# Designs tried in a protein design run: designed miniproteins, single chains, continued (3). Part 93

Each design is a single chain, and the fold is of that chain. pLDDT is the mean over its residues in the fold that is shown.

## One batch from the design tools (miniprotein)

Design m11222
Fold by ESMFold2-Fast:
Structure m11222 (fold): chain A 74 residues (1-74)
Amino acid sequence: GEALREQLIAEIDQIVRDFEAGRISAGEAATRLIALQEEAQRLRDAGRLTPEQMRELSARVDEALARIQALVES
């Protein structure tokens, strides 16, 4: 499950980088982050991620969404 966790974290980080670089909109970034969280939940329900890995992924998605909102409101 570690390879899946690392891949999903890398995808979250890439979405944030793309948004900060102006390559995607805040709406597109939020849509992609929500889709990743839904995919992580499906992987957790299938036993492919541990509850600990899911908590880490959820926290990182929440942090990314909060950062996007803060930048839009600036």
Scores: mean pLDDT 85

Design m11223
Fold by ESMFold2-Fast:
Structure m11223 (fold): chain A 61 residues (1-61)
Amino acid sequence: SAELERAGRSVAEAVGAPAEAGLAAVKAWMDGHDAQAAARASREAGATPEAARLAGQLASV
């Protein structure tokens, strides 16, 4: 959805990751409300370990 894409892009821009990595974090958070799972999804989508951790935290707020 456009709302998820917008949320994902905002997360990606905030942490310095690809748009897909921010979107992956938001989707994973919405699925299970697990910041660790959100960080893992972000990393699988191309974020660095540091950016992925921050994306997981930001998606959970």
Scores: mean pLDDT 84

Design m11224
Fold by ESMFold2-Fast:
Structure m11224 (fold): chain A 64 residues (1-64)
Amino acid sequence: KKEEEIEKRIEQARNVLKGLGFSDELIDKAIEELRKKLEEAQSPDEMRRAITEVLLKAIEEKKK
């Protein structure tokens, strides 16, 4: 149920980060944070916000 949704969202986020040129190490760190946030999410909207937040943070950190 929720676990299946989380895994699919993680794979999508991983593909996006890989496309943006992140290293495997940075992708793994972002995915770990995303997984925790997705487990805490109570709705699909919260999951979507978690994905957006983690991706934006990863992009910002990579530039700094």
Scores: mean pLDDT 78

Design m11225
Fold by ESMFold2-Fast:
Structure m11225 (fold): chain A 84 residues (1-84)
Amino acid sequence: MSDLAEMLIKDTSISTTDQVRNMVKTLGVDQTKKIVLDRYQKGMDMVDRLRPFLTPEQVQRLRDAVERNYKESMKVIEEEEKSL
């Protein structure tokens, strides 16, 4: 159902942004970049594993959410690096 994909997109975006900001402050820029890249790779793998349980539209929305999460995380890292 579309509700599950929408909920996952919202939760993932909010949680990731806050976590990335805290990670930069605690672990530094380079380590946070490595964690974000690993998270992106695992996120894409998880979407592929969920494919049999989701509609094609839900799969695409989750892929888009994982990609958006990676891009937003990198943006947060750049903003925090600017304040260092």
Scores: mean pLDDT 73

Design m11226
Fold by ESMFold2-Fast:
Structure m11226 (fold): chain A 100 residues (1-100)
Amino acid sequence: SEERRRELDHQGRLLEKALAHLGKALKILLENGKITGDNFLYARPDGTRRVSSEIPEARKYFERAADYAVAAGVELEFRPLPESQIPSLEANAQAGESLV
């Protein structure tokens, strides 16, 4: 139906806004070198959400991203890997020599 199409278009626009705000938060964190475990976001369609950031401006964008994700009825999560789980470029190149 036309109503269903408009509803899907609206949800798509909310999702685009969620991703745009997430991208802004990540840019701020990257520029400040603050991609640590204390900078995370999760949001679920049931309205469950949690946001943390060491940088107040990045936190604002995470909060907006979570709000739009909940409004869109989608799950959205970002968490940095612990340093012990971040593969080096050299280690990744060596692993890439195997057909996996």
Scores: mean pLDDT 75

Design m11227
Fold by ESMFold2-Fast:
Structure m11227 (fold): chain A 64 residues (1-64)
Amino acid sequence: SKIEQEQIAALVDLLRRVEGEKLSPRQQVTWAVATFTTVQQVTDIQKNKLTDAQRRELAEKILS
């Protein structure tokens, strides 16, 4: 959606300011997408939308 695209763009901009030249544009986009997905899943946990199995899988991904 447009909102998701705007959020990903904002994360790419934030990462560019923080990391500077350390990451390539492709790596910046990949990180922004991964971060957006993680934030969305955390929000779903707060709304009790995820099952216990999905919460465990998400926790394992965050710890990696």
Scores: mean pLDDT 64

Design m11228
Fold by ESMFold2-Fast:
Structure m11228 (fold): chain A 69 residues (1-69)
Amino acid sequence: MREFSDEEIREDVVEGAVKIAKSVAKRGTLTTESGKTYSAKEWEDMLIAALRELGASEEQLEAVREAAK
């Protein structure tokens, strides 16, 4: 049954991270629901760390870093 799978979730998260990194880079900051504010750089670092833990390739990590510019 296909509702979600670990592989699909990982790929979706990577793609989402690229989009988020690009948006945050343009905006400069991101404030979470809990009221914690992250700079674009801090968010980039967190996304890269999370994606690496999920098994993202170095090419995918580079795409996120490029988007965060």
Scores: mean pLDDT 69

Design m11229
Fold by ESMFold2-Fast:
Structure m11229 (fold): chain A 81 residues (1-81)
Amino acid sequence: MEEEEALVKRAEETTERDLKQLEELFEKGELTPEQVKQGFERGIGELEKIKESLKDEELKKRVEELIEKVRKAKEELLSKA
């Protein structure tokens, strides 16, 4: 569906931007490890809600891959603390 494709594309773009921002703020010492963890968990929760709202199986797979990317980024960033 056109709306679902646009939603997933927007989620991908927003997630990439948010991941970069969380990394930069954490490296600058502007966010604590706890705040970074909370940011990642909120992002994952929103992506899971998007996935559940989708009817297209290929779009669901794209969101699943995005969630996995976010989980890996969280583990990597927090391991630097």
Scores: mean pLDDT 81

Design m11230
Fold by ESMFold2-Fast:
Structure m11230 (fold): chain A 99 residues (1-99)
Amino acid sequence: MIDEFKKLLDKLEDAVKNGDIDEATKILKEILKLFSKMNLEEQRKALEIFEKRLPVIEQIAKEVAAQSGDKKFQLELEMFIGVMQVTLAMLRVALRKEE
């Protein structure tokens, strides 16, 4: 499961690099679905990996937004960064309740 989780994060990064917010959102939902199927030990490892990878993906999103020149697209990418941050916070709270 951890290798599958890492592959989904790689796909998320690629979707963000391509500015494909719809695909990135779909992959994020797949990440959440996979996380929900994990046991507690796998969830802890997945959360650690996600926390480490998220700042890199956020930086890529900011760079793509800055290069686009489209204010609407920039706002959509900033909103998606917010969605990723809220998702991380929700996963942390969910994991804490399992203890």
Scores: mean pLDDT 82

Design m11231
Fold by ESMFold2-Fast:
Structure m11231 (fold): chain A 68 residues (1-68)
Amino acid sequence: SLEEFEQFAKRLLHEVMEAAEAANRPDILAETVARVREILEEAKRTGDFEAAKRRLEEVRREALARIA
C-alpha cells in the first residue's frame, strides 16, 4: 500500500541520514531525499509500488556506497 511504502521510504531516509551525518556528507543526504521524493511521486502516479521499492533499495545502496 502507499502507507506501507511511505513508511519504508521514511526508514530508508533515517538510515541514510545517520550514515551521512556520521560521515559529514550532507550533500549525499540532500541528493537521497530528492531522489526518494521523485520515486514516491512516481509511485503515487503509477501505483507500481514494487518497482518503486526496488528503486528505493538501489538509492539506499548507492548512497551508502558513496558514504563508505
Scores: mean pLDDT 84

Design m11232
Fold by ESMFold2-Fast:
Structure m11232 (fold): chain A 80 residues (1-80)
Amino acid sequence: MKKVKVKVIVKDENGNILYESEPREVDYETLLAELERLEKLGYKFKVIVNGKEYTSVDEFKKIELKDGDEVTIEIYAKSD
């Protein structure tokens, strides 16, 4: 299956970085499942691929990813 390199950044409501991972290789299905989980839990997130930002799982699913593509996920701590 296609594998992508994923970096995760968690920010608070003021944009402060709470956590930053190193990039790691994950299967595309694993990445999709993680994004769907974030959306279901009501987290706001951005997925950045090749400099473009996507804010929903639906939009991300429309992207034709290549093996080895770099993906950054910015997760925002829950605010009301």
Scores: mean pLDDT 78

Design m11233
Fold by ESMFold2-Fast:
Structure m11233 (fold): chain A 68 residues (1-68)
Amino acid sequence: SIIDEFKANSDAENIKKLVDYLRNSSLEQQKEILATLYNLSEEEVKAIKPNDIKLFIDALEKEAAVLG
């Protein structure tokens, strides 16, 4: 899966794939993706705001630009 590829190797290609996956997902799916990536508790997932997801995606895009 895209998540497993990212966890195995966070290179520019895998980061870009994760960003595309996140951007094409609903808010609830984006929260589930973050929970899977970081093994978040239900309390932590409920605390995630839309702006937190935006900042995460922005950070991933900047990292991909630096790497590739």
Scores: mean pLDDT 84

Design m11234
Fold by ESMFold2-Fast:
Structure m11234 (fold): chain A 84 residues (1-84)
Amino acid sequence: SEFDELLEEIEKNRDDPEKFKELAVELMELLLKAYEEGKLSEEEVSEIVERLAEIVKTASPEVQKMAAEILEELGRRLAELKEA
């Protein structure tokens, strides 16, 4: 799947903060779009988020901080879509 390919690319770049941020933001935008279009459930989004969390678990503190900020933004925007 597109999400599987993107997560694989994120894992390969987990020690490159700039490339990680670019790919993680792309993942966030794709997840939000797929949820809004009814292609992914909230549970499926959560499963992909857990896979991202596992990838960054042993990454640098800088990458872990970036991931936390992106996941916070994802959660905020997902909540807004649920109330629309």
Scores: mean pLDDT 85

Design m11235
Fold by ESMFold2-Fast:
Structure m11235 (fold): chain A 104 residues (1-104)
Amino acid sequence: LLALARKIVAENPDLLQHPLIVLARKESQGKMPSSDQETLLLYIALAIALQDSNDLNELDLASEAVELALELSRKYKLSLELHNSLIRLDTDIGVRRLKLVVLS
């Protein structure tokens, strides 16, 4: 999952300027090790990149990435604003996944 996230960010560096990633970077600054902060931002970037996919496997990867980001957010007691934004992203991915399953 992290290897895929790194590849997508390398191909789409503008993802790191997404408002949710900017919020996550600001909220996590000084509250977690740099390696965990990088991991958090990579998971969020992967979920954002794949959230509108037409591939169920890519949407499953996006959902897994958000779940792992939520675990890091809870572990380091990051803001309720970040937590709610990640829940919203996970919900949007789930709704899209359901729509694709129903249409198939």
Scores: mean pLDDT 84

Design m11236
Fold by ESMFold2-Fast:
Structure m11236 (fold): chain A 70 residues (1-70)
Amino acid sequence: MSAEEREIARAVAELLVKLHGVPRSTAERVATAVIQGMSPAEIHERLGVPLSIAQLALSIALSLGYVPKR
């Protein structure tokens, strides 16, 4: 896991915290899971976050070009 990937996950997490009031630890887990290729449905079920937030995080990651295809 590169420092670059961690920085992007951190940036996504900060947006989730500031825009949606998500706890920092939860936001980091969502952002990291998205960057690692976890589906929004899995994130919603496992982390208990709204599906819309998981989908938003995925959309941001895809827009940045960081999509682990596996």
Scores: mean pLDDT 74

Design m11237
Fold by ESMFold2-Fast:
Structure m11237 (fold): chain A 110 residues (1-110)
Amino acid sequence: SAAIAYLLEGRRLYEQGDYDKAIEYFKKAIELDPDAPGTTLALVLIGRAYLDKGEYEKAIEYFEEALKRGPDSPVAPEAYRLLAEAYRNLGKVDEAEKWDQKAEEIEKKL
């Protein structure tokens, strides 16, 4: 599908360090099919690209949206871990520890 093609190209751009283009392609994937099973993954990948750019507040917004859409998805533990990393980069260590604990609890149930 076109949505999957945008997700795969976004991933390729991300691996090359082109975070801005990766974000654009992931957003196009979501726009084409917002209810697709891959949408939660696309949101996590957008958040990760913002995290790698040092845009921590933007990263948090996308991880929170991903967790809201798919709290039980296979990518939820990674989203919680990345959310903790973003909070740690903002100096919010207590928040980071809470999200690291949630990631560990979910991973133990997988």
Scores: mean pLDDT 87

Design m11238
Fold by ESMFold2-Fast:
Structure m11238 (fold): chain A 79 residues (1-79)
Amino acid sequence: SKEGTLKQVERKAKEIFDRMEEALKKNPSIKSTYEELKKRVESLVEKARTANSEETQKILGEINLLTFQAELILDMVTS
């Protein structure tokens, strides 16, 4: 279901951003990127709640791209 998919996406995004917030304590240079990525993902999740099926798939793709960018940054600063 759409609701189930959105909950899974929100949970994954929260996990990634919680890890980024912890990484900020040692790497304050990533703060602006963290804030922008988090804001964009939260905005897209809200848009997805009222979107039709076609728009929801597009939004999910954008969220996935943003979370991939966040994971890449985490790998660079936590390795």
Scores: mean pLDDT 85

Design m11239
Fold by ESMFold2-Fast:
Structure m11239 (fold): chain A 82 residues (1-82)
Amino acid sequence: AKKIVIEADITTALSIMMASVLILSGEKVEEAKKLLEKLKPVSDKTTELSKKVLDGKPVDEKEAKELLKKAKEILKELKEAA
C-alpha cells in the first residue's frame, strides 16, 4: 500500500512538471492547462494519502491503486499531447 501511494505521488509530481514545461514552451498551452486541472483532484488526494502514510495511519490499497491508475492516465495524455 505505502509503495503504491509513493508511486502515485511521484507520477503526479512528474505530470505537473511535464504540463508546466509544455505551458512554458508556448506549445499546447490550452491542452496542458486542461490536463493540469484534471490533475488537481489527483494531486489533492495523493497529498492526503501521503500524509496518512507519514502519520502511520492505514491507507486503503484499492483507493491507492485507483489513484495511481488515474495519475498514470493523465501522464499518458500529457505524453501524447507533447
Scores: mean pLDDT 78

Design m11240
Fold by ESMFold2-Fast:
Structure m11240 (fold): chain A 71 residues (1-71)
Amino acid sequence: EKVRELARKLVEAVEAGDGAAFQRYFDEMLALGATEEQVIAELERLKAEGVGSPTAVNGALLGVRDYFERR
């Protein structure tokens, strides 16, 4: 699934400290019609599977939550 692939890239971008890459991948998820619920669910699945550091996954979750709260 494209959304799942992009969610992994979000975590990788946070680990790399690349905010621009994070925004590009997130915008692509939204362009594919991903909802807040879907993006959060995919990030939480990655967290449960131990993909990336806890700090990176929590950073991605916070960024996604902040975006949807603002819109």
Scores: mean pLDDT 80

Design m11241
Fold by ESMFold2-Fast:
Structure m11241 (fold): chain A 98 residues (1-98)
Amino acid sequence: DVEERVQKIIEVIREELENGKVDDILEAKKNNNLHKLLLDILDKKDPELAKWYQELLELSKQGPGPESQRAQQIIDEIIKKVDELVREILEQRRRQLE
């Protein structure tokens, strides 16, 4: 199930963010290396999810078509949820410093 795989990816990334990897994610976004960092994290924590994410990235590069469009939509959803998690963690850090 696509939704279950997306949720598992987000939970893995949440754990890494909570373990102090927020700055690594922010740096990867600045350098357009976010997909590479996510793959590296997933490959260490859940190789099956890493393989699935790699397949989505490859499908998104196949040019115009319904499969590449669907793969891009799923990738965009994952990135949006990662951005939301980063925002949540940064806001929690701010509240703790107040």
Scores: mean pLDDT 82

Design m11242
Fold by ESMFold2-Fast:
Structure m11242 (fold): chain A 89 residues (1-89)
Amino acid sequence: LAKELDEFALKSKIKKPSDELEKEPLSFLIYNLFMYTLLGMKEEAEKVLDILLKRDDLTTEILEDILITLRFVGWKDLAERVRKKILEL
């Protein structure tokens, strides 16, 4: 399971340029963000987060889940960006 998730995250990084990610479903972007947190790939997670925070289809509930995940992995700087987005809703 863990190996399959790692392979999926790496494949997504290689096959999907950042500009194509903007057109992906919200669920796919959230999945990639969580995968990058599991792999410790902070730079890739930040790129996905930048795209997510620009979307209008984000709910407070989704943002809270992302915030909890980022705090859990210790990425306090990225967590603060999500917190600010919640306050703007």
Scores: mean pLDDT 72

Design m11243
Fold by ESMFold2-Fast:
Structure m11243 (fold): chain A 101 residues (1-101)
Amino acid sequence: SHMEEQKRRTAELFERAARLVQEAVDAAEKGNIDKMRELIDEAVRLLEEGAKYSPDPEIQADIREAAERLREAKNLSPEQAVEVGRATAAYFRALAERLRA
């Protein structure tokens, strides 16, 4: 159905965002803060682009909120970025799993 297609695409979006956030965590653990911020910016752009083309306004709002949370994470210390980044990646994976159920 149309709604199942939208849920599948949104799940794929969160799965891609989770991978980018995990890569940002890996960069932060290596002390590469510039790469961490670059990967967060890439994840934010991915989410904002996904929101732009989502026909469901509630899904659009959820994606935009996720993008805003990631933008705020760029101001974290490396230690906080690792902890919050791991939790964020896990959260996005959990959202994707729920959307695929």
Scores: mean pLDDT 81

Design m11244
Fold by ESMFold2-Fast:
Structure m11244 (fold): chain A 56 residues (1-56)
Amino acid sequence: LTLPPVPAPEDVEGILARHEAALKAAWPDMTPEELAEQLERARKVIDAAIANDAAA
């Protein structure tokens, strides 16, 4: 689905958990370190989107 509502900070953990599962399914050869890095980047993107939405 496109255009989901801006997630609450509390929901970020749930979003990251689903994203982690999706990443592992799409790239089963992904290392734990790379997975952690991707999740950290996703968290920063989500946080930035929330901050931008609040500021805009």
Scores: mean pLDDT 71

Design m11245
Fold by ESMFold2-Fast:
Structure m11245 (fold): chain A 67 residues (1-67)
Amino acid sequence: TIDYLNQARDYARQGDIDQAIGYLRQALQSATGRARDYIMRAIIYLRRGDIDSAIRYIDQAIDIVQS
């Protein structure tokens, strides 16, 4: 899960939206609760082209999964 979130964050930072969404979808398959909600929000913001908001939600999901 953490590896997929880190990959998604890196691709989002590079502006590679399709790869970022792909990795978020992989993370979503194993995520539950608030982490799942943040990953879903990140996908929505990436689809809108709001990379900064998407990265914020990815970081929140990472914080939950690492705890």
Scores: mean pLDDT 85

Design m11246
Fold by ESMFold2-Fast:
Structure m11246 (fold): chain A 69 residues (1-69)
Amino acid sequence: SEDLNKLVLAKIHLLNAKRAFKEGKYEEAIKHYQRAIELASSTPLGERILAEAQRLLDEVKKKIEEKKK
């Protein structure tokens, strides 16, 4: 299923983003969260992943503002 394939890929990107964030790799985390959002928003199965990825992306952006400014 195309929808299931998108959901699986969104979850993989979400996991990669969380790992990058824990490692302080904020730019990599942003790219993975953005990809997770893109994939999750393109399928009706992705609502929960979309919400989580959007929340965590906002968290990363806040960390970047605090540390790079």
Scores: mean pLDDT 84

Design m11247
Fold by ESMFold2-Fast:
Structure m11247 (fold): chain A 77 residues (1-77)
Amino acid sequence: SAELEELIAEYKAAAKEFNERLAATDDEEKRRELLEEAKRRSAEFLRRGALLRLERGEGDRAKLEEALARLDELLAR
């Protein structure tokens, strides 16, 4: 799907930018903050992908709903 392909492209671009920022950062505290930001952003991208698949009736609905519940729990913390 075009929406999922666009989301994947956005994620790849974000990952590349993140890796460049991390490589340029020598401060331990800032590196820790960047890693936490990356974890949260990765979970957000996975959640958006699962929602798009559910809206389109793609994949296993029950499995996607379980994945969304888990991601929502992770993002609430």
Scores: mean pLDDT 82

Design m11248
Fold by ESMFold2-Fast:
Structure m11248 (fold): chain A 74 residues (1-74)
Amino acid sequence: SLADIVAELAPLEDPQSPVTVYLAKGADGKYVVAVVDRATRTSEVKSFDSPEEALAWAREVIERHGGARVVDIS
């Protein structure tokens, strides 16, 4: 579930980060991960067939940025 993904990412959360990772369930049933970086004014969105793939990409992005705010928008 999205709550399980959020729980797995909790140790990497930084609420002061300019990077926010939004997690949602798409209309097609896919897991959607949207990354918004307010400092660079960039955004990227990816859709995944499995929660494991969504978690893996979200974790990679958060680790690359040294932390991120994580938001479940489902």
Scores: mean pLDDT 83

Design m11249
Fold by ESMFold2-Fast:
Structure m11249 (fold): chain A 96 residues (1-96)
Amino acid sequence: SRMEELRKKAEEYVEEAKKNPPPEEERQEVSARFRAAFAAEEEELSARAEKAWAEDPEGVELLDAEGQLEVAKKLAERKLEEAAETLLEYARRIAE
């Protein structure tokens, strides 16, 4: 699932931090920020996927109900992958 992939990215960051460990409090704060960011990003990306579907109604409307649902899911999945990459890059900058 997409959420499992996002969690793996966060875990990779934690494992990398183990090689050069910051204070425990800072490590816990970073982990909490990741969890909050994942939750907020998923909600925003779901809303954006729904908007993208609405912005191309002619293309989507030509599909049956099942096809329309699949398109919406694929849009959300693509946006979640983009968010994961951005969050990972951001985490690397913070670790420097």
Scores: mean pLDDT 54

Design m11250
Fold by ESMFold2-Fast:
Structure m11250 (fold): chain A 80 residues (1-80)
Amino acid sequence: SPVDELFRRILEVLESLAETADPETRKRLQEEIDAMRAALDAGDYVAFLEELSRAIELMTPEQAAEFRARWDRVAAELEA
C-alpha cells in the first residue's frame, strides 16, 4: 500500500541516520527503529507514529535537522 511504502521510506531514512550516529545514540535509535519495524509489520500505523515521535525526541537538534534533510531528499525522489 502507499502508506506502507511511505513508512518503509521513513524507516530507511532513520536507519541511514543511525548508521552515522555514535554507538550509544545508535543503540537508542535502533531500539525505536526495531519497534517501528514491528509496528509496521503488524499494520499498526498508530504504534509506528508513536515510536517515530519517540525516535525524534531522542535526537539532538543537529540529528533532527539531518533527519529532515535526508527525508526531504527522499520525498523529492518520490515526487520525481
Scores: mean pLDDT 80

Design m11251
Fold by ESMFold2-Fast:
Structure m11251 (fold): chain A 110 residues (1-110)
Amino acid sequence: GKAIEALREAERLIEELYARETNPEVRLALRYVLHVVKAELYRLEGDELTAEIEEGIALIILGVLNMENPELAEKVREYAERVVEAGLRGDTEGALRTIEELYRLARELS
């Protein structure tokens, strides 16, 4: 469905940004959003247990980021929620723009 396609495009962009990023805090921010998006994808496909595992991984990453950079951790949480909301609506362009905005913000705060 449109939601699955939007979230898969979000996943792809996050993985592309992660592959070229060298800053460890920005990489943690991207990994947090990636696992949040993956959790929603697994939930939409009926794999609730794998979705819970992905959510658990995201929370561990957020905890580490919060110890290193609490301001970035707060912002990445807010932006991840916006990416998921746009994705669930099938708003691919909105999800991708939100990821690009988060990437710029993470680089400014790191």
Scores: mean pLDDT 92

Design m11252
Fold by ESMFold2-Fast:
Structure m11252 (fold): chain A 58 residues (1-58)
Amino acid sequence: TTEKAILAAAEALDRGYSVDEAAQKAVEQGLDPETARSLARMLAKAGATAENVRASLA
């Protein structure tokens, strides 16, 4: 699901992975590569943590 992809990308960024690595985690959850890269960049720009993303999706 999109929610799982967003959480996977945010968690990767929290762990210090690159934007490209975070995008790869989102692709593993079923997002297309373009959407995954855009999502990872937006999360990094926003400084979004996995906790913040979980709160937004609840």
Scores: mean pLDDT 80

Design m11253
Fold by ESMFold2-Fast:
Structure m11253 (fold): chain A 75 residues (1-75)
Amino acid sequence: SELREILREVGEIVRQARENQDNKEKIKELLEQMKELKRRVEAEFSGDIRDQAVTTLEGAIKLLEKMAEGEKIEW
């Protein structure tokens, strides 16, 4: 499933962010990776797969943006 693979990539980026929470440079790198994944999904997919993946990606991007700004996230 294409949606499953996208969600797996999102999960891996979030896992790396959690493991590197105190490393702002790494969080910014992971944020750019998440934004690139969103751009790719918006370009390549349509319908329900796109809508569900974009919703998940937008939530993950907001989380990583808060972490990049130095906000502590409870996991």
Scores: mean pLDDT 83

Design m11254
Fold by ESMFold2-Fast:
Structure m11254 (fold): chain A 60 residues (1-60)
Amino acid sequence: MSAREVLDRAGSRRLTARQLAEVLGIPEGLARALIDGLDRNGDGTLDAAEVGRLLGMLEP
């Protein structure tokens, strides 16, 4: 997986749990939990910057 490709697709926009699940290939429930843990806004979405950080943490 390419972190740059994911960020490019995000286009500096927020990702919903559904979109995050699709991009990462994980269940929506897990994506929701990741957003809940990382989302400082509490809006149920992740900013492109947070997505970049998440990818950096998950990819070796």
Scores: mean pLDDT 65

Design m11255
Fold by ESMFold2-Fast:
Structure m11255 (fold): chain A 80 residues (1-80)
Amino acid sequence: KVTLTLTLPDGKTVTVEFEEGETIKEFLERLKEAAPELKEAIDLILKALEESGLLDTPVTRELAEFLLRKLVDVYKILKK
């Protein structure tokens, strides 16, 4: 297991665990449980990745960090 810490725009931190090689879908569903405030942002990313056929892509540490950064960006847009 790999552990990552995500810092939200309000300064709140969330600890996220994932297994290298699990799918993006599995990773994002787990993240919704760990950070319910990100649910709408995660749902938008899930929809975009589903349309692109990428939900079954294996997650590496680097890809997880990239996805977390993009989720924060989407969250900022949704937050006004």
Scores: mean pLDDT 78

Design m11256
Fold by ESMFold2-Fast:
Structure m11256 (fold): chain A 61 residues (1-61)
Amino acid sequence: SEPRLVRLSLEEALELAETLAADPSFPVAAQRAILTAIASSYDPADRAVLEAHIARVLAAR
């Protein structure tokens, strides 16, 4: 298997953020930390989109 720079596509990362935010068993702080770490692996423009989406879905919880 070849090494890949990004493990998830932007679309997959957005879906993961929504799935984790919907899980009531997971603390908001832990979800935020994990999702922020995922976002940090993306280009600045895509990272900004992910971070804004993460903030919105976690605020809605």
Scores: mean pLDDT 69

Design m11257
Fold by ESMFold2-Fast:
Structure m11257 (fold): chain A 78 residues (1-78)
Amino acid sequence: LKEKILEAYESLTPEEQELLDRAAENPVEARKDPRLPEIAKKFYELLGLPIPETEEEAVDDAIMLAGLYKRIKEEKEK
């Protein structure tokens, strides 16, 4: 699972990665961006996981997974 999260995140464009990073830091502000749900769905497709039924769930889960990506990357740098 960790390897799939890394691969999926790295498969996103730099602009998509930045939006997810901002969402992890400032979720309230980032949730107002209409691009975020589309990026969240793309991220789920790259992971090979079923896309959540609600747009809010997709966004929340994508933010969580982006946070996990950062922790996994930090662990590898140690």
Scores: mean pLDDT 72

